# Designed miniproteins, single chains, continued (4): the designs that were tried, part 57

Each design is a single chain, and the fold is of that chain. pLDDT is the mean over its residues in the fold that is shown.

## One batch from the design tools (miniprotein)

Design m13965
Fold by ESMFold2-Fast:
Structure m13965 (fold): chain A 102 residues (1-102)
Amino acid sequence: MSPWEKDMKEQLEVLRKIVDEVGEDLEKLNEKISEAFDVPLLSPEDLEKLRELIEERLEELKNADVTEFIELLEKILQEANLPINSGNGVMVMALSLVLTKE
């Protein structure tokens, strides 16, 4: 397991709790993740691009196990031309958790 995959798996439970508190407010989600993880806010343009890429993979993300889910998040960051780091990883994971809710 990669260091990034391990970090993302450990953050998953914390992010699920934050997502449950925020609901569908993506701007509030961005602010809460930035504050909780001490990472920079994503620009509105990057946030929108991640949303679009997540929506394209929504069914794959919904049906993925934890390992497959983390691998899909890495692919989404690569396609968005965003660095694969903890900050971008927790944000794309949180956004995916919001968008995969029924």
Scores: mean pLDDT 77

Design m13966
Fold by ESMFold2-Fast:
Order: sequence, then C-alpha cells, then structure tokens
Structure m13966 (fold): chain A 78 residues (1-78)
Amino acid sequence: APRRAEIDRLLARAKELGNTEAIKHVEAARQALDAGDEVTADLHLLNARSILDDVERSRQPLTPEEIALLKKREELRK
C-alpha cells in the first residue's frame, strides 16, 4: 500500500536523523492507518514530511562562527 510504504520510508529517515517530533508523527500515522483512519494518517504524514524536509534543507554543517554563537547562547542560559 502506498501509505504503508511511505510510513516505512519516513520512519527510517526520522530515526536516521534522530528527529523525535517526526518519529512521533510517523508512529501516529501508522496507528491511524492501522485503525482505518486515512485522513488522520495523511495529516500526520504531511507533518512528518514537513519536519523532515525542514531538517534536510537546514542540515548544512555549521560554520565556526555559528558554533561559537551557539556556545555563547548556552553559557547565557546558565
């Protein structure tokens, strides 16, 4: 089934990236599909795709300047 294959692909990608929100949406989509709720499954798949696409798009290596800025922000949050 197309949705089942998509769930399997998105779950593998979400786990590879370690993105907990995407994993939650894919698992919710799987459960909705197993219950026969295709509308809810499609909504969760849309959310998972959006999260993973945003992660993939922004997944460039950080510059040394960006790393330094993030370290300064962590120090300020203490």
Scores: mean pLDDT 75

Design m13967
Fold by ESMFold2-Fast:
Structure m13967 (fold): chain A 55 residues (1-55)
Amino acid sequence: SEAERRAALAQAEAYEKSAQWAEESLAINEGMDEEVAEGLRATRARFLAQSEALR
């Protein structure tokens, strides 16, 4: 239904916002611990994949 698609798109946008937060954290914290940076990169990739799956 259209309502189900709208709900999925809203969830996709929420994942994109979370991915943007991780991207900004990586950009402003140059020189952070590499393990933390790797975790943020993995989290960003996961959120983007979840967003794409809902579109």
Scores: mean pLDDT 82

Design m13968
Fold by ESMFold2-Fast:
Structure m13968 (fold): chain A 83 residues (1-83)
Amino acid sequence: FEEREEEARRRMRELYEEAKELAEKLSKEELEKKRKELLAQPSSEENTRKALILDIALAILEGLEELLEKALEEGVTEEEFLA
């Protein structure tokens, strides 16, 4: 169980790092456009992952970066992290 929890935390950190890169490279408008395009596509695990990355990137641009970093350090779940 501990190993799986550490893997989940690493996956969340990876999502956060990808989202942070997107927030640095793309504007809020571009991120919102990509999110709308994803919502128009059929649901899949990959599309869910991409949507999470976009949601985190938008939160970073809205100034929630410190809150997101704290959530990652506390080891919250993906659903709790985005609540």
Scores: mean pLDDT 71

Design m13969
Fold by ESMFold2-Fast:
Structure m13969 (fold): chain A 89 residues (1-89)
Amino acid sequence: MREKAEEYLRNAEADLELAEELLEEAEELEAKPGRSAEEVREAVTKFVAAGLLVAAAEFEIELAVKYLGEETEEDRRLRERAEELREKL
């Protein structure tokens, strides 16, 4: 039970970390003047991927809480992080 919850929380943290990196890269591409069509496509792809990773992390946090039978401070922190990222998407 705890082992499964820890696995889901680790996966959620990794997904959120990757989502943050992709969003930063997409924002840099968006801010660049004179973007090529390829750069625009790359930015859009990164935004979509970041959104999917945030959704995956949200689901993983829900599963972790279910397996643990209680909400921990780590679950709450990861949810707050996911909410901040979703606000930017």
Scores: mean pLDDT 82

Design m13970
Fold by ESMFold2-Fast:
Structure m13970 (fold): chain A 76 residues (1-76)
Amino acid sequence: SLSIALTAMGVAQPRLRAAAREALAQGIPQSVVDSLVRRARYRMFTLAYQARDMGQGVDAALRVVDDLTRELRRLA
């Protein structure tokens, strides 16, 4: 549902911002970080929207942040 998606996005957003800041500090170009963050936000919203309950939605969003963090570290 939209409510689950918005809540899950809110929970994940601070970690998403932290991952983006770390990537920029390590010299990854802003255009690359912005592109990957945009794709991650879209995936987070889609998975959380399809979630049956809040726990599944939050877990899905946090897994997307973990995946993004690993991808950004491989680019650094």
Scores: mean pLDDT 87

Design m13971
Fold by ESMFold2-Fast:
Structure m13971 (fold): chain A 105 residues (1-105)
Amino acid sequence: MIEEMQQLLDKLKALAAEFKKVAPKPIADKVDEIVALAEELLELSKQPDTRENILRKIGLALRIIGLEIDIERLMEKEKVSKEARELYEQIVALAREIVKLALKS
């Protein structure tokens, strides 16, 4: 589980780096925030599943969802390239898989 989350996070970081090359800076910065929150979810997933840690994981997951909503709105307004949109769809899929694994433990 932790090894699987680490592999997904490594893929997420690689896609975020590619996304920064094709996306406007304000959108790329929000994707970096998703990466940072995914890293925090992985670190919390190494800790015991206390009530406090479960609530912290839920809080991080909600922050990721909020960023996804903000990014989608910005992408619609900024008319981003098809390449940027395709990379973002892959980023969202990986972030959601990390969240699902973190919340299953």
Scores: mean pLDDT 87

Design m13972
Fold by ESMFold2-Fast:
Structure m13972 (fold): chain A 120 residues (1-120)
Amino acid sequence: MSAEEYLDLARKYAYGFKPVEAAIYATKAARLAVENNDQEVRDRLIAEYPKLATAMLFSTDPRVPAALALLEGAYYLAQGKYDEAIKYFETAIRIDPDGEVAKVAKENIEWLKKRKEEEA
């Protein structure tokens, strides 16, 4: 699946009131776009972030705060702001430590730490 396809799924789930799936697919889109140097998808995610976050806030899912923190991590990741991305992924884990959001956040923190060590 491409970074563009992941971003399209993030949009579909955000407007479909599925905030966890929206945040997970936005994070997958951001990571794959960074891995592939896909500036178009990175720019689209950055531009769409406020609308995705707003759509997710209309959900009554109690996981919205953790999903929003994960989405904020994806937003900073798309900008290449890796320390800010890690901070928001850690926030998502604090809000919901046992959920699917925390699993995705942990995987991305470990990937970013390795990437920073390799780019140093």
Scores: mean pLDDT 88

Design m13973
Fold by ESMFold2-Fast:
Structure m13973 (fold): chain A 91 residues (1-91)
Amino acid sequence: MEEMERLKKEIEKKIEKLKELIEKLRELAKENPELKEEINKKILEAEIDEGIALILVGLGELLKDPELYKKAIEILEKSIKKLEEFIKKHA
């Protein structure tokens, strides 16, 4: 359905943004070795959130349920916001 295709595109954009933020965190860890442990925890949390979102997308495709896609978007948005806030505090 058209709605699920639009949601899938939004999820793809959110995943791209999340990966961009993870890369910025990796660079921040190189410049600030004292933050490495905290940054690694943030990256792991973000990678877990991405994994959960991808599982929800797979289930949404199988069940043809757009609510699972919306839940994936919500998880990704919360993860992105958390990483952006962390980067701003340490920039």
Scores: mean pLDDT 87

Design m13974
Fold by ESMFold2-Fast:
Structure m13974 (fold): chain A 103 residues (1-103)
Amino acid sequence: VPEFLQGLPASVQEAYDLFLQGKLDEALALLEETLAKLEAENADPLLIARVLFLLGQVYFAQGKYDEARELYEKALKIFEELGDEKGINLTNAALTYLEEVLK
């Protein structure tokens, strides 16, 4: 399990496993359900930002680059507001790679 998944709900880890299996629609549905629950439960904004980042990765894998960019930018904003240097660096790397793919 990657370090960036540590401390996240088990449903996010399950969604990542589905993502690695190429079950992108199933991973997307589980991450969207998890995001809705976290938002409803007054969860830590850092957890919300991390789920938004993973949703962006699933959309990127589907070739949905505009949707991926939107989700990465939403995650980046939260990471910047929290001063989460690791999240900022990870999301900027993803956005840079996305721009390279679009050239």
Scores: mean pLDDT 83

Design m13975
Fold by ESMFold2-Fast:
Order: C-alpha cells, then sequence, then structure tokens
Structure m13975 (fold): chain A 71 residues (1-71)
C-alpha cells in the first residue's frame, strides 16, 4: 500500500496526510519567514524523503523533494 510516516527527515506519507515539519530552515533558505503547513499527496508506490519542510502540496511529492534538494 501507500507508505506510512516514519520520522520528519525520512518519511513515507499517505495520500492526503497532513505533514508538519520544521519550516524555519526552509524559510531561511527561501527567504520566507512564515512557515506553511504541509498537506502531502503521494502517487502509488512513491516515497518522500524530507528535511524540515512545511509545504502545501496538491499535486504530489515533487515539490517537497525539490525543496529538500535546495537544502
Amino acid sequence: GVASAKNLNDRDAKAGERVTLDAQLVGDILKAPAPVVAKVTIAAGATVTVADVELEVDVGVRLIEEAVAKL
């Protein structure tokens, strides 16, 4: 089935699962001082690796992976 959450830095999230991570680091990198709450959707069989990211995503995990790549 769809992967389950493990921890904040290395997690598999289910479709529609709300994910809250430390947005301070992302805010510093992106110059965005305000954190945003993450809502994550996953394509079947996809796994998300994240690092202290709070994003609102409607189309899947690519945005989270791209944000992590900037870290």
Scores: mean pLDDT 40

Design m13976
Fold by ESMFold2-Fast:
Structure m13976 (fold): chain A 88 residues (1-88)
Amino acid sequence: SLEEQLLSLFTEAFKAIQDGNLDAAKNLFLEAAKLADDNNLPPVVDFYLRMIAQSVVREKEQVVAVAKKDSPEQLAQDFLRIIRGLSE
C-alpha cells in the first residue's frame, strides 16, 4: 500500500538521521514527496515533505536531537500520522 511504502521511506530516513547520514535522509524525504505526488495526494503533502527535506540539512543539530528521542519506527509512525492529517 501507499501508506506502507511511505512508512518504509520514513523509517529509513529517521535511521539515516540517527546515523548522521543527513544527505541520505534528505533524499529519502524527497523520494517520499515524489511518491505522494505520483499517487495524487494533495499538493500540500509534497510541499511539506520537500520542506522537511531542506530542514534536515539546514537544522542538522535540532533534527538529530529530535530523532534520538525515539525509535526510527515510532518516529516514522508519528510522521505518517502528520502526513495523513495534511491529506484530509
Scores: mean pLDDT 85

Design m13977
Fold by ESMFold2-Fast:
Structure m13977 (fold): chain A 95 residues (1-95)
Amino acid sequence: AAEAGRAALEGLRAGSGSISFTTADGTTYSVSATADGVYTLYYEKADGSSVKITYDAATGTKTIETGGPLTEEEKKEIAEYEKADPELIARMLRS
């Protein structure tokens, strides 16, 4: 948490926005946005599963990367993100 917070502050000082936090269930979230309109959402659950969603507003490209063991519920969540409107993802990452 502290190291992620430091990286987020350094990113903000470099002209990029980045926020990281850990929820009560042990899930760590990292959200970043660049001046070029690239939005990244990363989360890692306590079970070692991870998801990275990158949206490039300039190209309209959405990329989803997964790591670690995934449950059926996590696979369904990923499938929903793949079907989501890229504009909605960008709005979520800006919020």
Scores: mean pLDDT 63

Design m13978
Fold by ESMFold2-Fast:
Structure m13978 (fold): chain A 67 residues (1-67)
Amino acid sequence: MEEEIEELKKKLDEINKRISDLVTELQAALGVDPERAARLRQEIISLAKEKADLQKTIDELNKKVKE
């Protein structure tokens, strides 16, 4: 159980890093490529959704361990 939670947390960290990288790319694109900036924004939103889904799963597993 705890190992499963730890794996999900690692995936969450990876998503957070990807979002951070995409935000940096978005900032660079805003002045030169607005179409690319729009695409990067969509990717960030998609990853944020995956992050939210993973957080829900982690919370449910943590409740089973702690309750």
Scores: mean pLDDT 80

Design m13979
Fold by ESMFold2-Fast:
Structure m13979 (fold): chain A 93 residues (1-93)
Amino acid sequence: MDAALAILEQLRVPLLVAERLGDQELAELSQQAIDSVLSIGEESPIEALTKAQQLLQQGLDRARQKGQQELIEALSNALSLVQQLLAKAQEGE
């Protein structure tokens, strides 16, 4: 279970960057994406990861509009991780 925790820690990077930059909107979107991944035990993994993917994509679009390169990089990395997890979940069922 330590591997899942390590992935969640990496998904927290956009939240920490948004908080440091004072971007409340992107901090809230990042937190909702983390909460969606944490809900895998209560929801289907595919549904939870799809919600996280949508939230991170919205965050990435907003970061691009603001020209915040550090947030763009952090959100792109988090989105890639969620997409990898979603692909793995879809391979099983």
Scores: mean pLDDT 78

Design m13980
Fold by ESMFold2-Fast:
Structure m13980 (fold): chain A 91 residues (1-91)
Amino acid sequence: NKGLLLEQLGKHKEAAEVYLKALQLNPSDIDAWNGLASSLEKLGRADLANDIGVLHLKAVVLHQGDLTHPSIQKELEKLLQKISQALQELP
């Protein structure tokens, strides 16, 4: 996985961008969400990593972890837009 390799090289912003692109194509990719959250924490954006964790926990509690549920998908899309904007503003 290109994102994982970038993280291992300490290229956390580039890793986050790779995971973000993967999630824009498939918002139900748990591995990509986990990688994005890890990269965001390394970038000092623990707030965004926490937002990811809260949505995943909501999916577990309300929908048995089904990220494909329409209500969860809508919230994931909104969060991806927020993260995309934040990454564009990062140095």
Scores: mean pLDDT 80

Design m13981
Fold by ESMFold2-Fast:
Structure m13981 (fold): chain A 61 residues (1-61)
Amino acid sequence: MKEYDLKPEEAVYRLKTVEVDGKEVTVVEKLYESHNSVNDAAASLNEEEVDEIVKKELELK
């Protein structure tokens, strides 16, 4: 994409709790509903940005 506007509103991340070996673990789930730009939603956020979201959620405790 050369000069296309990317709207990060489709890049939604959710925290969900799963049980692994009898322990509750919080996992970050990325949601992108667009078939046209599924990769764009994921590529808009780096691993560092995802980590920041997780940190904020953990600090919310």
Scores: mean pLDDT 49

Design m13982
Fold by ESMFold2-Fast:
Structure m13982 (fold): chain A 87 residues (1-87)
Amino acid sequence: DLEERRELLVEDIRHRYRLQTLLANNAEPEKIQEEAKKLQETNDRLMELVDGRWTPEEARLLRRGVEAALNLDEEAVERVIEEIRNL
């Protein structure tokens, strides 16, 4: 399902941003573990649907989303999410 795949890609990037925010703010270990678990569950489902077959566009957007999350660039994260939803 293309729509499910897009929404899981969006959620993967959102969870990465939330996790990076928690790490940057020295949040309690329990909160970090909880968000990491959500990211893992989302990523596992996404990887199952992808089955090793990323499109060039999906790979590019995932890479940009990961970079935006690592840089704590909320505006860049939201731009990537918008582009994914317009795929």
Scores: mean pLDDT 85

Design m13983
Fold by ESMFold2-Fast:
Structure m13983 (fold): chain A 68 residues (1-68)
Amino acid sequence: MEEEIKKIYEEIAAKPPTTSRKTSLEDVKKMVEALKPRNVAQVRQILELMGNPDEEHLKYLLEYLKSS
């Protein structure tokens, strides 16, 4: 799971950003509360919605899944 999520993050980060605006960590937390991701596919959706995720976003998502 963790390795798969990191690969998804790397794929998205390697692409040109889909948005010029950086998503805040607070926005990520709201997405997680709304979607309550339990699998890799749902985490991919959140990362894709951000369009330009950073390392803090990745760390938060990984910690959320570990606490679940």
Scores: mean pLDDT 73

Design m13984
Fold by ESMFold2-Fast:
Structure m13984 (fold): chain A 94 residues (1-94)
Amino acid sequence: SEELEREAARKLAAAAIAVTGWFLEHPDDERVRRARELLLEAIKSFNQGKYDEAAKKAREAARLLRESGTPGARQVAEIVEDLAKLLEKLAKEK
């Protein structure tokens, strides 16, 4: 679905902004650094049409953000989890 792909792209942009913003405030948090790296890999996988790979990378990024244990990291994790759910739905369609 073109609509689902557009929604996934919008959620991907939102996740990228949220994770990058959190990383800039917490550059020494290894979990945040790894989550950012995984999200960049998820973007690359998405651009290649590899939605299942993108979803798995987004899920792992969200897990690391939750393990950071702060309320702010938890909010960022929720944004990334919403992206992962949408990517999983897109992978099932394609």
Scores: mean pLDDT 86

Design m13985
Fold by ESMFold2-Fast:
Structure m13985 (fold): chain A 65 residues (1-65)
Amino acid sequence: MVTFEFEVPDSEPLSEEEKKLAGEGLSELANKHPEEARKLIEAQTGVTPEGKQKLLLSETKIEVL
């Protein structure tokens, strides 16, 4: 007895507009709640611009990435 699981394709390529939107929201979240922004950055590695990662790294250099 085996169940067939559907495999979803890897994340679709995000447009620059979508990446910017996510980065802006994450930037404000990092400014108010760095712990929550940390989890989002780790979950969406590669979608946040390096500028946002640099901001969080400034607060927790070893605990962001």
Scores: mean pLDDT 49

Design m13986
Fold by ESMFold2-Fast:
Structure m13986 (fold): chain A 120 residues (1-120)
Amino acid sequence: SPLTEAFIELAKLLLEAAKKLKEKASEEVQKKIDELIKELEKVLENPPKTKEEAFEKFEKILSLLQEVIQALYEEGKITLEQAEEMLELLKEVYEHFKNEDYEGMLESMKKLLELLLESV
């Protein structure tokens, strides 16, 4: 389904970015990134087939990504302006997903990951 295909693409993009971030991260942030990687790997092993299953996994993934962004800000690795832009992009990802706009969801996520990788 378009939902399952988009969710697999999202998980792959996030997993690649998370692994790159982990190489530059502190031990504290690495622990948060490892939890995010674990959830992404679970999605790739058993991709959600229903909207309800996708929502549960999606909310957890976004929550973990928000925790990584917050930790990077608290450690001074990203600026307040960068953190605010990243959180706004996360909000856009969530709104696109709710509206079943999976193309918009992936576009906003790509922008977020580009900003995150450039900032760290």
Scores: mean pLDDT 88

Design m13987
Fold by ESMFold2-Fast:
Structure m13987 (fold): chain A 56 residues (1-56)
Amino acid sequence: MMVRAVEDIVDTRVKPVRIPKGFEIEERVLIALLQRYGGLSEAEVREILAKHFERV
């Protein structure tokens, strides 16, 4: 399932998590990147997805 960033996402909690508006990615890959490289919890990943991404 593809998701798209609805705004520029600059998450100050984790330095490598910077996503430009209009960025499209497979949801499963995004979750893995945020958890593996961002060190984000499941709750933080769900918050980011709910606030900043839409289903394509």
Scores: mean pLDDT 73

Design m13988
Fold by ESMFold2-Fast:
Structure m13988 (fold): chain A 79 residues (1-79)
Amino acid sequence: SVVALEAPDAERMAQLEELVKEADKLLEEFSKLDMSDPEVKKKALEIQKLIAELAEALKRGAPLEEIERIVKRIIEVLK
């Protein structure tokens, strides 16, 4: 169920959903890379930490600004 939000928060939520879709697509593309490469492994560990941070933030009801920042960091690592 969608949480009822004020207009500014609703717009932020829509933008966050788009960022999450982009991150998911990039993560799927990243999963096809050679995991034996040390550079790829390093990025995978960083992404794993960021995903855990995102899950914890969502569980504690962190502000949308914080959630958005974490998702953007995931996208940055995935490039």
Scores: mean pLDDT 75

Design m13989
Fold by ESMFold2-Fast:
Structure m13989 (fold): chain A 77 residues (1-77)
Amino acid sequence: LRELAERAAAGDEEALAEAERRLIELARAASPEVQRRVHEAATRPMLEAAAAGASREELLRVAGRAVLRALDVLEEA
């Protein structure tokens, strides 16, 4: 999963979709509180970047980094 998220952060759209799918599957086994924190970590950076006028290419990289951060939240829990 981490390798897929790193590829997404480098601009690989296919890797992003697969990383998001695997992150969701892993998060389903966690408590609702951890799921909420994972969702927030995955989505907040994208919303902030979009509000700042980031390009589609920049949004893809932000999304990949957000998956990496969300994975860190899941692993800490």
Scores: mean pLDDT 78

Design m13990
Fold by ESMFold2-Fast:
Structure m13990 (fold): chain A 68 residues (1-68)
Amino acid sequence: MIQEVVDVSLKAFEEALKAGKSLSEAEAVGYQAALNEAKKLKLSKEQREKAIEESLKAIKEKVEKLKK
C-alpha cells in the first residue's frame, strides 16, 4: 500500500543520513527504496505514482525540519 512505500522510503532516507550521506544522496536512496517497494508490491501505474509522490513529500518534510 502507499503508506508501506512511504515508510520504507523514509527509513532508507534516515539510514542514509545516519551513514553520512549528503541530503541529495539520501533523497536518491529514499527515492530508489520507494521504487523498489512499489515494484515488490506490484502496484498499478496510478498507485506507484501516488506512492512515489507521497514518499517524496515525506522526505521533503523531514529535510525542512532538519533545516530549522
Scores: mean pLDDT 81

Design m13991
Fold by ESMFold2-Fast:
Structure m13991 (fold): chain A 64 residues (1-64)
Amino acid sequence: MKKVIITAKAPIPATGPEDLSLRPGERVEAEILEEVNENTLKVRDLKTGKEYLVPKSLVEIEEI
């Protein structure tokens, strides 16, 4: 399991209850659970324990 900081590069609107909603520049500490496909990661928010689908094209990911 990789621990990462996810930073939004663009607005990420929540379209469903499993989607992460972030404003540009907002950061989340998360754990990468799986790569759903080449552009989508499933991550767990380390503060809330919630699991989200995140589009790789709209975020920066830094390993911690």
Scores: mean pLDDT 74

Design m13992
Fold by ESMFold2-Fast:
Structure m13992 (fold): chain A 96 residues (1-96)
Amino acid sequence: ERERLEREARELEERLAAGDLSVLPRLREVQLRGQTLLARERGKLLDDEEVRKAAEELRKKVEAGEITPEELNFLVEGIAAQAELEPEKIYELMRE
């Protein structure tokens, strides 16, 4: 599964480099799924301060309308997995 996600990410990145902006939502989803799988294999990758910074950046992007609810869910799952936290905890940090 990871190999499939890495291959799809490369293909989408090549299309983005060629000017195909329609791939951005799928590329973000694939990159986050890859990061989530990697985090599950390697354990905790983000410390508490890094998690707080990531949550603040997500909050800013949501407030700016730059990410969809679906993208937000995948981003939160990726951060939570890298921090060994539940996704709900990331949402709590975004509210603070």
Scores: mean pLDDT 72

Design m13993
Fold by ESMFold2-Fast:
Structure m13993 (fold): chain A 67 residues (1-67)
Amino acid sequence: MLEEIVKEIAKRLLLGYTASEIRKYLKEKYGLDLSEKQVQEIADLYLAGKTEEAIELLKKEIERQKK
C-alpha cells in the first residue's frame, strides 16, 4: 500500500503535476497530509531507486501525524 502511494507521487510529478496538486490528491484519496517538501523528497528517493527509503520517509510522516 505505501509503495503504491510512493509510486503515484513520482508518476504524477513526471506527468507535470505540481507538489501542491499531488498533496491535494493524496489528502483526498488516502487522507494523507504531506508537505510539498515531503512530496518532492519521496519522489526523489523513488526515482533514485531507493524505494525502501521513500516508504520509510512516508511512514515516519504518517506516524508523526498520528501523535
Scores: mean pLDDT 80

Design m13994
Fold by ESMFold2-Fast:
Structure m13994 (fold): chain A 88 residues (1-88)
Amino acid sequence: MTLEEDIEEALKTKESAANKETAEISLEAIKIEKEKGKLYGELYLLEEQKKKLEKELENTSDEKEKEKLEKQIEELEKKIEELKEKIK
C-alpha cells in the first residue's frame, strides 16, 4: 500500500479518546501527505522567495525595511522547515 493509504487506515482504527483536537491534526496530516507532489513545488517556491528576500536585505540600508525583511525571512524559514518535516 502507499504511505497515504497506510496512514488513512491507521487513523480509521485509532480513535483518539475524546481528544478531537489530536484527531483533527492527524486528518490534516493525511491531507498534507496526499499533496506531497505539490509540496515539493511549494518548498522550491518558498526557498526561492527566501533567497530573494535575503538578497533584498543585503541591498537595503533602510532600518525599517530591514526589520520587515528579517521578519518575512523568519516566517519563510518556519514554513520551509515545516514542509521539510512533512516531506520526510
Scores: mean pLDDT 70

Design m13995
Fold by ESMFold2-Fast:
Structure m13995 (fold): chain A 78 residues (1-78)
Amino acid sequence: MDVELANKLLVLADAIGAVTVKAALLEMFPQATLPAPSSHPPSAALEQSFLDLLRKEVPQLSSADFERLVQRAQELAS
């Protein structure tokens, strides 16, 4: 996944409040520009809904990058 796509996904994750996915994206792409910090607590249901949206609506996100993002988000939630 390129840095431009990572920046777009970070903005979406922050807007939705998917804080665990946002943290995973920042660890995977430290060069990406961080949006303003969000203080929302992590929610497994919200994180899963966001991942489902990414799978449906972001065709530029490769299956491999999506799988890495899911795996890292699960590790951070553990």
Scores: mean pLDDT 68

Design m13996
Fold by ESMFold2-Fast:
Structure m13996 (fold): chain A 81 residues (1-81)
Amino acid sequence: SGALEKKIEEILKTLENTEMVKVDEEEEKKIFEYMETKHISVEEAFKEYVKENPDITVEDIKKRHEEAKKMAEEIQKKALG
């Protein structure tokens, strides 16, 4: 139970960091819309990944967290230029 709680917490932290992308109001709307699509896919994909791979460690979760941060930067790049 504790291990699952930690995994879920890392997912939430990843999603929070992704949602904290800040830009101009107009570009923010574009990024948010694009991020919402990616946000759902990341959350759902990770939940399925955990179900299929119960032996996943916290290290694997942290790697996923970093991947989501890079994804947020890519989304920002696409919206701004």
Scores: mean pLDDT 54

Design m13997
Fold by ESMFold2-Fast:
Structure m13997 (fold): chain A 87 residues (1-87)
Amino acid sequence: SELDELKAQLETFELLLRQARREAARITDPALRAEVEALLGEFERLLKEARRALEQGDVSTAREILERAKEVWARLEALLDEARAAA
């Protein structure tokens, strides 16, 4: 079902959030780390909003939030790639 697919996507994003947080803690450039931490905060907020929408059965809202989370993740991944290149 669409609900099960969105729940699986949320679980995947929650795993990515945990991995990205561990990686962010190793960034030595304080300005880059601050940018990454800000995006991680936005990403976490979106995932919490998606979880609440799914718990309320609001599949449409959850889908929209998870699409925004994909966009935030793409920006975050680019900054993490930059941090790896700088290390």
Scores: mean pLDDT 89

Design m13998
Fold by ESMFold2-Fast:
Structure m13998 (fold): chain A 78 residues (1-78)
Amino acid sequence: MEELIAELLAHAEAGVAAARAGDAAAALEHFRLAEEALARLGALARADPSLWPALREALARLRALLLPEAEAIAAALA
């Protein structure tokens, strides 16, 4: 579980960094890998409800990472 959460967050961070650098191809690949890690985390949490707090924490960290990007886009459109 912990290794998979680390993998998810590492790919999400790398994807954001690539996007900010203008490397759309690298950003897309990292986000795709993050999505695969998230799907595997969801499957594990469905099998073992004791893992739900760890999954919720991972999702909160993912949201904190991605929310500033969404807000920056919204601000640019205003």
Scores: mean pLDDT 77

